# Designed miniproteins, single chains, continued (2), part 10

Each design is a single chain, and the fold is of that chain. pLDDT is the mean over its residues in the fold that is shown.

## One batch from the design tools (miniprotein)

Design m4336
Fold by ESMFold2-Fast:
Structure m4336 (fold): chain A 71 residues (1-71)
Amino acid sequence: SKQFEADVLAAIAAMILGLAKLDYQRGLISEETLKKIEELFDKAIEAANKGDVETARKYVEELLKLYREAL
């Protein structure tokens, strides 16, 4: 179902946010980068809660790219 796909995307977003918070505490990413990650996470969760798989996927992809480029 679309809701299941959206929930999986939400879980991925939550995992990346958790890793980013740990990396911030370790001094590996900046506070500015963490704030951008949190903003993208909020947008991904909002889309996922609406069952908007396409929008949730877009924000998860942006989140992954930002996180990977910050390391």
Scores: mean pLDDT 90

Design m4337
Fold by ESMFold2-Fast:
Structure m4337 (fold): chain A 77 residues (1-77)
Amino acid sequence: SNAAALRQQAVDLVKQGTNLYLQAEDLKDTDPEKAKELYERAIKLFEQAASLAQQAGDTVLADTARKFAEEVKEKLK
């Protein structure tokens, strides 16, 4: 179903966002400008994942992705 495809896309975006977040965490003390770029990219991926998960009817995945986006936003300000 289309919902299954949207859910899989959301999962893939969460994985991509998590990978960028971990790279940013590794770089935050040595290259803070690069870390900031990676945090911003991770936020966008988590927000896209939340939207796709919501469209798929997966509210748990959507809530998880939104929480990840908020946690990363705290790293920026």
Scores: mean pLDDT 91

Design m4338
Fold by ESMFold2-Fast:
Structure m4338 (fold): chain A 58 residues (1-58)
Amino acid sequence: MVQELAREGVRAAEAGDLETALRLLTEALSQVLPPESARQMAEREVRELAEEIARKRA
């Protein structure tokens, strides 16, 4: 399900596996968005998550 894929993607990003996070978030978003839009949004979400994690962990 879309929510499960999105949660798994966030967990991968928190673990530092940004490639897996990007794949899972793109997969989740492509259920509701065109592939190109899904990929762009997933890239933005992964970047924001990586910045947030870096900010908290210095």
Scores: mean pLDDT 75

Design m4339
Fold by ESMFold2-Fast:
Structure m4339 (fold): chain A 95 residues (1-95)
Amino acid sequence: LTPTQRREADISMVIIGLSVTILAARRGAEPEELVEALEFIRERVEKLDIPEEAKERALKAIEEAIEAARAGDLEAAIRHLEEAIAVLSEARDSL
């Protein structure tokens, strides 16, 4: 893999993780499980080799999703996760 292909793969793995978390939320996963999954994904986003502005936007969306999940607002959590996916997809397409 080239460095660009590796960065694309790393971003895609995070997007898959977020998508799986959205599916779990829609299927009635407990808030505690969603928060645990999102904390793990947040750590992965922090390590991504992407522009700081994109990283800050993605981390902010994930943090808002964690807060919404803790409050039991799963619909708001899903919307914030969809925002994080959009930001990461834009960053990947700009590689």
Scores: mean pLDDT 88

Design m4340
Fold by ESMFold2-Fast:
Structure m4340 (fold): chain A 79 residues (1-79)
Amino acid sequence: MEEVLEALREAQAAIEAGDLEAAIEAALRAAELAERDESMSEEEKRQAIKAALAAAAQLYLQQGDEAKAAELYARAKAV
């Protein structure tokens, strides 16, 4: 859980710095960490993965990558 929250904080810091690429990487890292976090319940994992993927999708939309954003939204919905 803590590593997931740290990655989400890194994504937010990157957004504030205007580094969209770093923000996307941190958000995707948060989703990956949530999938591997044995301390989280299945519900906590689903919520964390959905939030992280949705954040990454929004950042891709800001970069003009609509196809990648749609893919990530679909992945978030499937969780």
Scores: mean pLDDT 80

Design m4341
Fold by ESMFold2-Fast:
Structure m4341 (fold): chain A 57 residues (1-57)
Amino acid sequence: SMSIKEKLQKIGKEQRELFHGDAAQQAENAALMDKLTSEGIEKSREHLRTGKEVGLS
């Protein structure tokens, strides 16, 4: 195992890199979820309105 000092320094560096990526990833995920929610709602409403034929067996 690595020394505590070495491990702490590595974690600090990795945490800094993850921090820069984490904020961007969170923003992207929020945008994606909003898009999927909006599209899902529209799709559901369109299916109901169009009376689309579905082979429910």
Scores: mean pLDDT 63

Design m4342
Fold by ESMFold2-Fast:
Structure m4342 (fold): chain A 80 residues (1-80)
Amino acid sequence: SLEDIALVAEKLATWLRVDVSQLPDKKTLERLAKEFRKSKDKVAFLMEAGEKIGFGRIPRERAEELLKLKASKETIEKLK
């Protein structure tokens, strides 16, 4: 769903300190969102997600904080 894509996008944008529009294309974000949903260790997934998009590994402590973020209405609108 767009909300799942927005959640992953917002977490990655927050880590990278960039706007959501500067992240990988929608298909890549959809794949990551699907993998995130199926992941049994969501903290480990977020740590690896940074490397998968070419920006380096997210430290565990930062991944745990990012996991608490919710999708914003603004992020969902940007991904439509």
Scores: mean pLDDT 70

Design m4343
Fold by ESMFold2-Fast:
Structure m4343 (fold): chain A 118 residues (1-118)
Amino acid sequence: MEAAEKAGEAARKAAEYAKKGDAEKAAEAAEEAAKYALEASKEAAKRGDSVGSSKASGGAASGAGAASLARILYEKGKNELAAKSAAGGAASAAGGASEATGSEEARRAAEEAGEAAK
Protein backbone atom coordinates (compact mmCIF):
# COMPACT_ATOMS: atom_id res chain seq x y z
CA MET A 1 0.00 0.00 0.00
CA GLU A 2 2.58 2.63 1.08
CA ALA A 3 4.82 1.98 -1.97
CA ALA A 4 1.87 2.43 -4.37
CA GLU A 5 0.87 5.67 -2.62
CA LYS A 6 4.45 6.99 -2.98
CA ALA A 7 4.47 5.98 -6.66
CA GLY A 8 1.25 7.99 -7.06
CA GLU A 9 2.69 11.02 -5.27
CA ALA A 10 5.77 10.92 -7.53
CA ALA A 11 3.61 10.56 -10.67
CA ARG A 12 1.53 13.58 -9.62
CA LYS A 13 4.74 15.61 -9.21
CA ALA A 14 5.90 14.44 -12.67
CA ALA A 15 2.57 15.64 -14.15
CA GLU A 16 2.90 19.08 -12.48
CA TYR A 17 6.53 19.55 -13.58
CA ALA A 18 5.70 18.40 -17.14
CA LYS A 19 2.86 20.97 -17.37
CA LYS A 20 5.33 23.66 -16.24
CA GLY A 21 7.92 22.52 -18.83
CA ASP A 22 10.41 21.41 -16.14
CA ALA A 23 11.63 18.27 -17.89
CA GLU A 24 14.55 17.69 -15.49
CA LYS A 25 12.32 17.59 -12.38
CA ALA A 26 9.67 15.63 -14.29
CA ALA A 27 12.33 12.98 -15.09
CA GLU A 28 13.41 12.87 -11.41
CA ALA A 29 9.77 12.36 -10.35
CA ALA A 30 9.30 9.61 -12.98
CA GLU A 31 12.43 7.84 -11.65
CA GLU A 32 10.96 8.01 -8.13
CA ALA A 33 7.59 6.64 -9.36
CA ALA A 34 9.40 3.72 -11.07
CA LYS A 35 11.36 2.98 -7.87
CA TYR A 36 8.18 2.71 -5.78
CA ALA A 37 6.36 0.69 -8.48
CA LEU A 38 9.23 -1.84 -8.27
CA GLU A 39 8.79 -2.01 -4.47
CA ALA A 40 5.05 -2.60 -4.97
CA SER A 41 5.95 -5.43 -7.40
CA LYS A 42 8.25 -7.06 -4.79
CA GLU A 43 5.56 -6.88 -2.10
CA ALA A 44 2.96 -8.39 -4.47
CA ALA A 45 5.40 -11.25 -5.24
CA LYS A 46 5.88 -11.90 -1.48
CA ARG A 47 2.07 -12.29 -1.17
CA GLY A 48 2.00 -14.78 -4.08
CA ASP A 49 0.26 -12.25 -6.37
CA SER A 50 2.12 -13.01 -9.60
CA VAL A 51 -0.29 -10.93 -11.74
CA GLY A 52 0.01 -7.85 -9.51
CA SER A 53 3.79 -8.29 -9.32
CA SER A 54 4.02 -8.48 -13.15
CA LYS A 55 1.85 -5.37 -13.64
CA ALA A 56 3.81 -3.28 -11.12
CA SER A 57 7.15 -4.53 -12.52
CA GLY A 58 6.05 -3.69 -16.06
CA GLY A 59 5.02 -0.20 -14.95
CA ALA A 60 8.36 0.26 -13.16
CA ALA A 61 10.37 -0.82 -16.24
CA SER A 62 8.31 1.45 -18.52
CA GLY A 63 8.67 4.36 -16.08
CA ALA A 64 12.44 3.93 -15.70
CA GLY A 65 12.94 3.68 -19.48
CA ALA A 66 10.82 6.77 -20.16
CA ALA A 67 12.68 8.75 -17.45
CA SER A 68 16.02 7.75 -19.01
CA LEU A 69 14.77 8.85 -22.42
CA ALA A 70 13.51 12.12 -20.94
CA ARG A 71 16.99 12.92 -19.58
CA ILE A 72 18.57 12.24 -23.00
CA LEU A 73 15.96 14.41 -24.75
CA TYR A 74 16.43 17.20 -22.17
CA GLU A 75 20.23 17.22 -22.75
CA LYS A 76 19.51 17.55 -26.50
CA GLY A 77 17.26 20.58 -25.89
CA LYS A 78 13.99 18.74 -26.65
CA ASN A 79 12.41 19.96 -23.42
CA GLU A 80 8.70 19.53 -24.33
CA LEU A 81 9.20 15.97 -25.63
CA ALA A 82 11.35 15.17 -22.55
CA ALA A 83 8.64 16.43 -20.17
CA LYS A 84 5.92 14.39 -21.95
CA SER A 85 8.11 11.26 -21.91
CA ALA A 86 8.67 11.62 -18.16
CA ALA A 87 4.96 12.14 -17.44
CA GLY A 88 4.02 9.11 -19.55
CA GLY A 89 6.57 6.94 -17.74
CA ALA A 90 5.34 8.12 -14.35
CA ALA A 91 1.75 7.29 -15.41
CA SER A 92 2.83 3.72 -16.33
CA ALA A 93 4.64 3.28 -12.99
CA ALA A 94 1.73 4.57 -10.86
CA GLY A 95 -0.78 2.61 -12.98
CA GLY A 96 1.10 -0.66 -12.45
CA ALA A 97 1.42 0.00 -8.71
CA SER A 98 -2.32 0.78 -8.54
CA GLU A 99 -3.24 -2.48 -10.26
CA ALA A 100 -1.01 -4.45 -7.87
CA THR A 101 -2.47 -2.83 -4.72
CA GLY A 102 -5.88 -1.29 -5.54
CA SER A 103 -4.59 2.15 -4.47
CA GLU A 104 -7.05 4.86 -5.59
CA GLU A 105 -4.40 7.57 -5.02
CA ALA A 106 -2.02 5.81 -7.43
CA ARG A 107 -4.87 5.35 -9.95
CA ARG A 108 -5.80 9.07 -9.90
CA ALA A 109 -2.13 10.10 -10.12
CA ALA A 110 -1.62 7.79 -13.13
CA GLU A 111 -4.58 9.47 -14.86
CA GLU A 112 -3.19 12.98 -14.15
CA ALA A 113 0.29 12.01 -15.41
CA GLY A 114 -1.22 10.34 -18.50
CA GLU A 115 -3.07 13.57 -19.33
CA ALA A 116 0.16 15.59 -18.89
CA ALA A 117 1.85 13.25 -21.43
CA LYS A 118 -0.65 14.22 -24.21
Scores: mean pLDDT 86

Design m4344
Fold by ESMFold2-Fast:
Structure m4344 (fold): chain A 64 residues (1-64)
Amino acid sequence: MEELLKKAEEAVKAGDKEKAYEYVRKLALSLGLSEETANALGKLVAEGRMSPRQAYETAKSQSE
């Protein structure tokens, strides 16, 4: 979990939107969210509308 979050944060800092999307998507899927929700969270982070940390907290709250 923490490894994917860290990689997503590093991708955002590097401006790598594609990797930021992929790491956030994988993080959400690992928390048991649907592919549709994981894709949506990945897109929000890649677009700069949400931080990787915010996506993680959102995914965790939806998985519970």
Scores: mean pLDDT 81

Design m4345
Fold by ESMFold2-Fast:
Structure m4345 (fold): chain A 60 residues (1-60)
Amino acid sequence: ADDVVKKSFEDGEKINKDKSVEDRIEAAKGALDNAKLNNDENAIKLAEELLKKYEAEKKK
């Protein structure tokens, strides 16, 4: 992914960190959909990793 996309994921994670796990999962899903729309393999991978992380937190 380019630096703008990577920064958007990092900033989004920071902004949504204080939100509920469900809101963070939703934000990560939105990021994944956007990454898929742009065919950005690195962004897709980053969004999938965030989804796994948040879903693991929800499982607790």
Scores: mean pLDDT 72

Design m4346
Fold by ESMFold2-Fast:
Structure m4346 (fold): chain A 72 residues (1-72)
Amino acid sequence: DEAYELIKAGEKLMERGEYETAAQAFEEAARRLEKSDPKAAAEAYRLAADAYEKIGDTERAEEWRARAEALE
């Protein structure tokens, strides 16, 4: 519940151009979902990576994409 609300909040932050805060919301959602819903966690990590790319942090974006891939 809370984790899916964080994903929606992050999406709204992305629309507003608040990419750093959006990334934090997606990361928190992903961490909460890792054990219960790994597929949703992987998607949330990819959304965090997209947010980091928007601010030019390509290294951090790559780290989060690798994390998503590791979740299978």
Scores: mean pLDDT 85

Design m4347
Fold by ESMFold2-Fast:
Order: sequence, then structure tokens, then C-alpha cells
Structure m4347 (fold): chain A 75 residues (1-75)
Amino acid sequence: VSEEELEREVRIAMATIKAAVAKIAAERNPDDKKLLEEAAEAYEEAARVMEEEGAPKELVEEYRRLAEEYRKKAE
């Protein structure tokens, strides 16, 4: 595995983990608008990273849908 390939995998993993952490925080505090906004942003960022790195279309679309759901809950 090249350094470049490792960097791509780490980038995807970090973005995905960040989204998961934000989701858990928002679900534990469903009335916290800030946490809902953070979850939306984290999922949108993860979707962007995944799309750039060639992840399956279905996975990218799932993360974008989740980002939109959290964004709507926050507004």
C-alpha cells in the first residue's frame, strides 16, 4: 500500500468516524439544534470525501440524505 493510498483510506475513515460521532451526539440530544447542525455538516463532509475517493454511489447518496435530514431537523 502506497502512502497516497493510505492517506485516502485514512481520509475516508476519519470523515466517516466524525459523522458517526456527530450522529450519536445528536441522537442523545435531539433538541440540541447545534448538535443537529454538526451532524448534518459531518455527514455532508463525509459524502464529499467519499465521492472524491470513489466510494459506491449508494453510500454517497445515503450520507447526503442523512445530512439533509439532520439539516431539516436543525432548521
Scores: mean pLDDT 82

Design m4348
Fold by ESMFold2-Fast:
Structure m4348 (fold): chain A 60 residues (1-60)
Amino acid sequence: DAVKKAEEAKKKALEAIEKGDANEALKYAQKALDYYKEAGLEEEGEEVAKEIVKLVTESA
């Protein structure tokens, strides 16, 4: 289920942000976007990726 994989990837990205691991967060943001796109939820995936990138950028 692509939606479940996207949600798990989003969760892992947010956990990585909480731990201060920017590289891990961006890795899972990309995976979440790819899974949302496969599920036909490209816009939702783009919003999730933008949110994660913003949080990482604010920490850098």
Scores: mean pLDDT 80

Design m4349
Fold by ESMFold2-Fast:
Structure m4349 (fold): chain A 146 residues (1-146)
Amino acid sequence: SPLERLRQALDEVLADPNNGLAWIRFIGAQIELGLPIDVDAVLALASTMSDPLARAGVELAAAIVSGDEEAIREATRALLDAPGSTKQKAEYLLLAAELARSLGREDALRLVLETLEELGAHKLAEVVRAFLEEGEEAARRVIEEL
């Protein structure tokens, strides 16, 4: 249920406040429940994160929630330029794509998926295909095999 997803994401965030993936899941679960997102609070949170990749990922989530195309472009670039593996970056971009889909932000979704394809060229095309055809769970399984 959406409440179970919210609780799990909150538990993960409380266990590790620097877990950017858990914060994006928490934001996504709030959106599924129809709860408002305080974008300024999300950006303030991102500023406290010590991991540049986690910070960039949470800033991307804030940009998608705000619907600011320029902020989304800046955040996707920051995520690509952050230290981290292709697999870690793909996990953040996949959650960002799911967030954009949940908000009905088609332009944000297309931009994030294009960034995911650019990140890994040939191999991440399978992640994008699985996401579009079979959803987030199928795409996550492809990422696990990277």
Scores: mean pLDDT 83

Design m4350
Fold by ESMFold2-Fast:
Structure m4350 (fold): chain A 61 residues (1-61)
Amino acid sequence: SARARELLERAERLFAEGRYEEAGELAMQSTVLGLSDGDEETAARAAELGRRARAAVEKQR
């Protein structure tokens, strides 16, 4: 799924920039699309990035 991979790449860039909330949003979208498309690898990577982004947001509080 090209769209799921694109969203994951954008989420990874946002995460690297410290934009954790936005990274988490795109990672969630990538996970949903990856699962819908049967792209289990992209979905798993996006889900992991989403978990890391949520943890980073909580740590800022």
Scores: mean pLDDT 86

Design m4351
Fold by ESMFold2-Fast:
Structure m4351 (fold): chain A 99 residues (1-99)
Amino acid sequence: MKAEEYRREAIEALEETIKAVEQGKPVDEIRAHLDRARDALVRAYQAMVEEGKLTEEDAKAFEEAVLNLGRIYQMLDDGKLDKEEALKLLREAIEAVEK
């Protein structure tokens, strides 16, 4: 139950990040939403481990989501946010976690 709650929170935070990117929000606001999404993903993963429910597929899905967020962080750090690519990476992260 806790793992499902954090997973849902992660998806909601990722959707909020999508809206921030689509609306052209400042880098600091986009980063804040990404931080919430990352933190929720980490908590979901930890809860699945603690509940003995972590599958190999879940581990892979969370790794893919975290790597996609890392790519967006790199774009923000470089001052070169590719909106189309960022939105693609965020949607792929949601799809990976929704399994």
Scores: mean pLDDT 83

Design m4352
Fold by ESMFold2-Fast:
Structure m4352 (fold): chain A 65 residues (1-65)
Amino acid sequence: MAETLKKGAERALEEGDYETAAKAYLKLAEEYKKQGDYKKALEYYAKAYELAGDKEKAKEYEEKL
């Protein structure tokens, strides 16, 4: 469920585990994409890549918003 993934990402951020948070946001993006919510999918892809340190990919997804 998207809510469970969101909570997982928030917890990882609190623990300073940006890699786990990025993975959780990536899964959130895929889940919203499956639901046809492309705007939310793009938002979570951008957030995931930003946390992973891939600023170029984060910017690409943010520009699609």
Scores: mean pLDDT 78

Design m4353
Fold by ESMFold2-Fast:
Structure m4353 (fold): chain A 63 residues (1-63)
Amino acid sequence: MEGDIVQTKEEATLIGSPLTTLPKGAKVLVLKEYEDGMALVQSLETGHVGLLGMSLLEKIGKA
């Protein structure tokens, strides 16, 4: 998943500065995966970077 563009399965809060709420289907770039199931991601719409649970991410079903 590192370097991949994926989307959120549901509404999720990106844990960063600022805190950012992402809607379901929001596209993010995975910057780094952590062993605890968290990922550092960047929102493609806002450019904001933060932590998100890997379980909230899915392969893009809609381009």
Scores: mean pLDDT 76

Design m4354
Fold by ESMFold2-Fast:
Structure m4354 (fold): chain A 74 residues (1-74)
Amino acid sequence: SETEKLRKGVLGLLEEAKKTASPEEQKKLDEFIEKVKKAKTKEEVLEIMKEIAEFLRGTLYGQLLEKEIEEVEK
């Protein structure tokens, strides 16, 4: 499904972001991972993606998420 494709992509991005994150950032990223896993609809995944993009603002991961959100919403 499209929801599952988005979920897997976001989870992969979050796991990569954790590798260079501080312990405090890792805790927040783990919270996002759990939210993404529990999301039931494409719309719920998109809203979580927007929260993640804001948290990762100014990073390459944040930029990648913003582009994906724009593409999916159009």
Scores: mean pLDDT 84

Design m4355
Fold by ESMFold2-Fast:
Structure m4355 (fold): chain A 73 residues (1-73)
Amino acid sequence: AGADAAGARGTEAMNYIKKGLELLKQRAEEGDPEAQARLKRIEEVNARNGVDASAELSAIYKEYYDLAKKEEA
């Protein structure tokens, strides 16, 4: 299944997440305080690197890839 299991494919999900993060980073550099706050939050959670962080990161990353999808569409 070459393109199947997209929802289970971690690599594909990470690509979308990175795209969303780049959009946020660009907006943060533009001086958007909300984007800056979100990036800071991600860095903080990422630095903590705890098991509890996994669920929170998943929720945050989902919002970021949704943003990337919206910008693309």
Scores: mean pLDDT 64

Design m4356
Fold by ESMFold2-Fast:
Structure m4356 (fold): chain A 100 residues (1-100)
Amino acid sequence: SSSIEALKKAVEQNPEDAAAWTMLGFEYFLEGKYEEALEYYKKALEIDPENAMAWANLGYVYFELGEYEKAKEYVEKALEIDPNYGYAKYLLEEVKKALA
């Protein structure tokens, strides 16, 4: 993907670009490359631990991997940062259904 190539150049030039790491994680997630998506979301969170979107997306990757307890933990972290984050609320209910 040309988007992935551009984002890789962005993080090579500025390793502290949390937004670029988050976007790399999302692009790899869309391609079903879950291990790489996890690595990039974790890098974004090392730079910006208050990024509710990155926490929720990390949780969704674990949900797709069937690791529902980890998915719950990370989605709950997103909601601790932003209690009104609708996407994270929706995802938490889906995780709870999978754990039932």
Scores: mean pLDDT 88

Design m4357
Fold by ESMFold2-Fast:
Structure m4357 (fold): chain A 70 residues (1-70)
Amino acid sequence: SVEEVLEREREDFIKGAEGAYKDALKYAQEGNIREANIKSVAAALLYSAAGENDKAREVIKKVQKAIDEA
């Protein structure tokens, strides 16, 4: 059904977003600002695609804070 397809896509987007967010924080801690920003944008886009707009905004803020505190 369409609902089953949409739920699977949502799960895949969330998993991708979680991976990208983890990578963004790692790069931020390492001082790799370029890769941290690329991964934070990727995570935000994937969370937004999953309907998780609050998490998308939170990811951008948290990664920027991690960069500033590195």
Scores: mean pLDDT 87

Design m4358
Fold by ESMFold2-Fast:
Structure m4358 (fold): chain A 90 residues (1-90)
Amino acid sequence: SQLEELEKEIKELEEELEELKKEIKEGVSKEKLLRLIGLILRAIGLLEDIELLLKKETDPEKIKKLEELKKRVEELIEEGKELLKEMEKL
């Protein structure tokens, strides 16, 4: 289903961010910076997709799930941006 595909993509981005956090603790590089930027951009794209789906959805259960997924993506974007700021200090 579309919701299962969105949840899978969000989970994959969450796992990529956690791996990148570990790698950044071992050292900063241009490659890691570009990976983080790419992750944030993909998350922003998913947020736009979720917001578009929320405007069209009429099923209360699906709306609730989309709002849950939206919060997860917003948290991922905020964590990614915070990590980007921390990389600037290193």
Scores: mean pLDDT 87

Design m4359
Fold by ESMFold2-Fast:
Structure m4359 (fold): chain A 110 residues (1-110)
Amino acid sequence: MAAEAAERARELAEKAGARGVAAVAESAAGLARDTENPEALEALLEGAEEAIEYLKRGDYERALEALAEGLGEAVRLQLLALGVPEAEAEALGAGFREGALTYGRRVEAA
């Protein structure tokens, strides 16, 4: 399940000391628990699984990017399901992805 994969990414990131990745993975797990959209759940699952593989390799920046991509895509897919126009859903999803990257990098730097 997407929430379980995101929680596993969080646990691996915390164990590695990758605080920014852990914070974004926690956000992904929260969204996965509250989302009923199967396409959004698949996007979150793919992002979390990719992040886990990067975490195993010590590539924390790529792990962060994978989680942020999954979150942005999940938001885009949820907005499309609510009838938001494609261009607006894409822009908001991209904004959420960028926000997640910025948040993760700031947590890591603190």
Scores: mean pLDDT 89

Design m4360
Fold by ESMFold2-Fast:
Structure m4360 (fold): chain A 55 residues (1-55)
Amino acid sequence: GKVPKPSEKEKLIKELIEKNITDLLEIQEAISEKFPDAPPETIKKLAEEVLKKVK
């Protein structure tokens, strides 16, 4: 598994905005579905960054 790249993060943010997902837990679930091989700590950090962008 690979850590998501910045470009992948931008695509994820757009998808979450389109789906109106702004809850941290829902964002974490969406990230884990897209990047199942990512470590839990990476998913949490990415979710927090994404939350700041979709909120």
Scores: mean pLDDT 74

Design m4361
Fold by ESMFold2-Fast:
Structure m4361 (fold): chain A 72 residues (1-72)
Amino acid sequence: NYEKLKEKLDELIREYLASGKITPEQAELAKRILDELFEELKKINPNYTLTDDEIEALARFAIDRAVAELKR
């Protein structure tokens, strides 16, 4: 659940930083966004279990939001 989400986000961040697709500031913001999203999901359904596809979608969503917020 949370550990899988964090692992997937860390994996994508590592790849995107190495390729120059995101900045370190965007990476840090993406981590904060993921934490907030997970807390909101727990409020909606305390027994929430994410599929691998949902985990990847949420990790990518966090990165996309961070990029949009900081733009560069």
Scores: mean pLDDT 79

Design m4362
Fold by ESMFold2-Fast:
Structure m4362 (fold): chain A 97 residues (1-97)
Amino acid sequence: MKEAEELLKKGEEYFKKGDYDKAKEYYEKALELAKEIGDKRLEAEVYFNLGLLYESIGDYDKAIEYYSKAAVLYEEVGDYEGSIEAGMRILHIVMNR
């Protein structure tokens, strides 16, 4: 858990710096580890951050895909606020492109 959370945090740091390639690399590593551990909440958070990344580079189809995966996982773990936020992101993209 802590190792996957650290990888997610590194991805977020690179994303904030605009280094989307490194952000994606760390997010993918965090996702792999979260899946191995079975941490669905962390999987949801990584998918949400991948959605933000793809939205930022203008890949709206992938952004919607990742936000959708995050919303499902957030709902499964009872994080309805996270699920609603992911859904609102999808709605914003669909309505505004």
Scores: mean pLDDT 87

Design m4363
Fold by ESMFold2-Fast:
Structure m4363 (fold): chain A 70 residues (1-70)
Amino acid sequence: SLKELEENRDIVIEKLNENPELADEFIEAMNELSKLVSPEEVLKLAAKLIKEGKSLEEVIEELKKKTEEL
């Protein structure tokens, strides 16, 4: 749904604002995974990991791992 997409986007943006030094690496990891799955699915996964209490560094690692497994 549009509301879920907006909520997930806001969660990710807030986390990026707290970790501006990791923004480029995070965006690169998101873009690489988005070549294999939908951008909406990647955003949902990132938001889920953030909500589970993972650091942005841990989220980046999980996205990279998922890209390698596909």
Scores: mean pLDDT 84

Design m4364
Fold by ESMFold2-Fast:
Structure m4364 (fold): chain A 52 residues (1-52)
Amino acid sequence: MPAFDPEEARRRGDVEAARFLERKARELEALGDTDTARTLRELARGIRETAA
């Protein structure tokens, strides 16, 4: 496909943002900041659902 669609770049960015939040949540959880980690995971889930 010669698909250079802005929507494709946007979805890729959303997935990357979700991964970043998941990674941050994991690190905070390891540091004992479980409450903040939970919030970040919820945000990442929302982004993934929207990007899908």
Scores: mean pLDDT 76

Design m4365
Fold by ESMFold2-Fast:
Structure m4365 (fold): chain A 95 residues (1-95)
Amino acid sequence: SEERTRLVKELEELIKNNDESDKEKLKEILKQLWLDTVDDMIAGIDKAVEEDIKKTGDEEKRKEFEEDKKKTVPKIRELAEKTAEEIAEFIVEKL
């Protein structure tokens, strides 16, 4: 995404400068990158399922997928938020 490209550029500049005062900003950018990545994965799955439905004409699969998505996407996002925090802390500790 365009947002991901911007975040990566900001991250690279902060790492290059290696300033202690930038650690919180580094964590925030790392969290945003992870969450953007998860959103792209969800969008990729949506596209793959839609392509399969177009090929098969299986409208019942569409209904089942939409019902499952309503139950699972909020849980995936909750886990993604927690994982983003853990990943950001781990990376910053190693820098």
Scores: mean pLDDT 77

Design m4366
Fold by ESMFold2-Fast:
Structure m4366 (fold): chain A 62 residues (1-62)
Amino acid sequence: ALSPEQELARIYTEMAIRELEELGELELAKRLRDQVAPLLEAGRYLDAAAIAREAVAPYVGK
């Protein structure tokens, strides 16, 4: 079982990738998936969420 913080980080990472896909940023979404995949597989959800947050930062407030 994941802690609440780890579960939210995992969900956020997945949602960030989906948001980029919905915005049509398919190449950026694929790059983000590739960058976070080993972190998610290792259970490093907070690190994955930090990378995802940086990737979506230019789209905040849209």
Scores: mean pLDDT 81

Design m4367
Fold by ESMFold2-Fast:
Structure m4367 (fold): chain A 66 residues (1-66)
Amino acid sequence: MSDRVKKLQEELEKLRKEIRQAEREGDQKKLKELQERVEKLKEEMKELEKELLEKQKEEREKKKLK
């Protein structure tokens, strides 16, 4: 996995924790902001995963084991 995808996954984990906390606190404004950030990160992850998958497909043909 690329370092960038890893960072995005860590950002998502942090946002999910903050979302849970905001839900408990009833902070709907913060929830909305956090959800929008999650959407952005998901879009970035999709793009990166597509590119990564294409590269990995080529490399995996040579190496059976990950």
Scores: mean pLDDT 74

Design m4368
Fold by ESMFold2-Fast:
Structure m4368 (fold): chain A 64 residues (1-64)
Amino acid sequence: EEAKKFTEKYKSLTPEEQEKIDRLMEEADKKIREAINQGDYEKALSVLREALKKIEELIEKAEK
């Protein structure tokens, strides 16, 4: 549910804002893959949570 709402929000953003989010996701994906490859799933989850928080901040800032 939350992910679905996020996707709808993302699509309503400007291309510039979408690119910023895309870059954050790409960087997070690389760090998550590195952590998983090392067997550090807790670190992978931490990176994911931090990335999601930053993305939510960008969306909120765009709303306001």
Scores: mean pLDDT 77

Design m4369
Fold by ESMFold2-Fast:
Structure m4369 (fold): chain A 86 residues (1-86)
Amino acid sequence: AEEDLKKGEEALKKGDYETAIDYFGRALVESEDPELQRKAAEGLALAASKTTDPEVIAKAIGIVLRMIGDGRWEAVDAYREALKKA
């Protein structure tokens, strides 16, 4: 989770939004730490907002749908709040 967050941040800095979405998504889904969830959610929302590739956008949507399906409501809430700021 923490390692995934760091890799997501590195990918985001490089403009690799697909890789950033992958790592932030993993960090968000696997973490139960509210601060890590918040950072991962903010990174996921920002990376998704920077891409115009429909397949990459669909990947981000898929991560959110998986969180909903798994009942990860704290992670879903963090992502909802992050979307307001992105």
Scores: mean pLDDT 78

Design m4370
Fold by ESMFold2-Fast:
Structure m4370 (fold): chain A 63 residues (1-63)
Amino acid sequence: MLSEKEKRILEGEILAALGRMARTIGDRELAVRLLEEALRLLEEAGASEELIEETRRALEEAK
């Protein structure tokens, strides 16, 4: 059974994946919104520094 923290991290990972897909299809505005929300969720949930940094890099690349 996943904890609330683990569920939030998973949600952030899913949003980050969707954000990267939005970027690859050319929807930059959607990609930025999804990656910003993913980063917020991961930071709030206390995700690993490595995962947070990877998501932040994806966000900067989407801009």
Scores: mean pLDDT 84

Design m4371
Fold by ESMFold2-Fast:
Structure m4371 (fold): chain A 70 residues (1-70)
Amino acid sequence: SKAEEEIKKLEEEYKKLKEEAEEKLKKELEEEKDPKKREILKEIHEGMLTMLDWELKKEIEKIKKEAEEA
């Protein structure tokens, strides 16, 4: 269905965002030598991944609801 195609595209977009976030963290950790600052960077990254997962779930729910209402 068109909804399934839209969901797949959305999942691919969020996968790319997570990969970009991971690459950014890796780069920041290569430059940061302070263990406490490294810990904070990792915590920020985990929070971002949690937010992305929540946003993806909400967007998928909206697509499914719109498909059911059509």
Scores: mean pLDDT 84

Design m4372
Fold by ESMFold2-Fast:
Structure m4372 (fold): chain A 59 residues (1-59)
Amino acid sequence: SDRRQQILQLIGRILRLIGDILDIEQAIAKAPDPALEREKARLEAERQRLMDEMRQLDL
């Protein structure tokens, strides 16, 4: 169904963002960098947006 496809796409995008956030967290742990902190914040905001979208679908 259309809803099923939307859910699967959102799950995939969220999982990719989690991976990217973890990679940045590891980079920050090795060498703290304000640019990496800002990029992490952007990815966290996008993840929150997708999570909110998922909530709206009553998953």
Scores: mean pLDDT 85

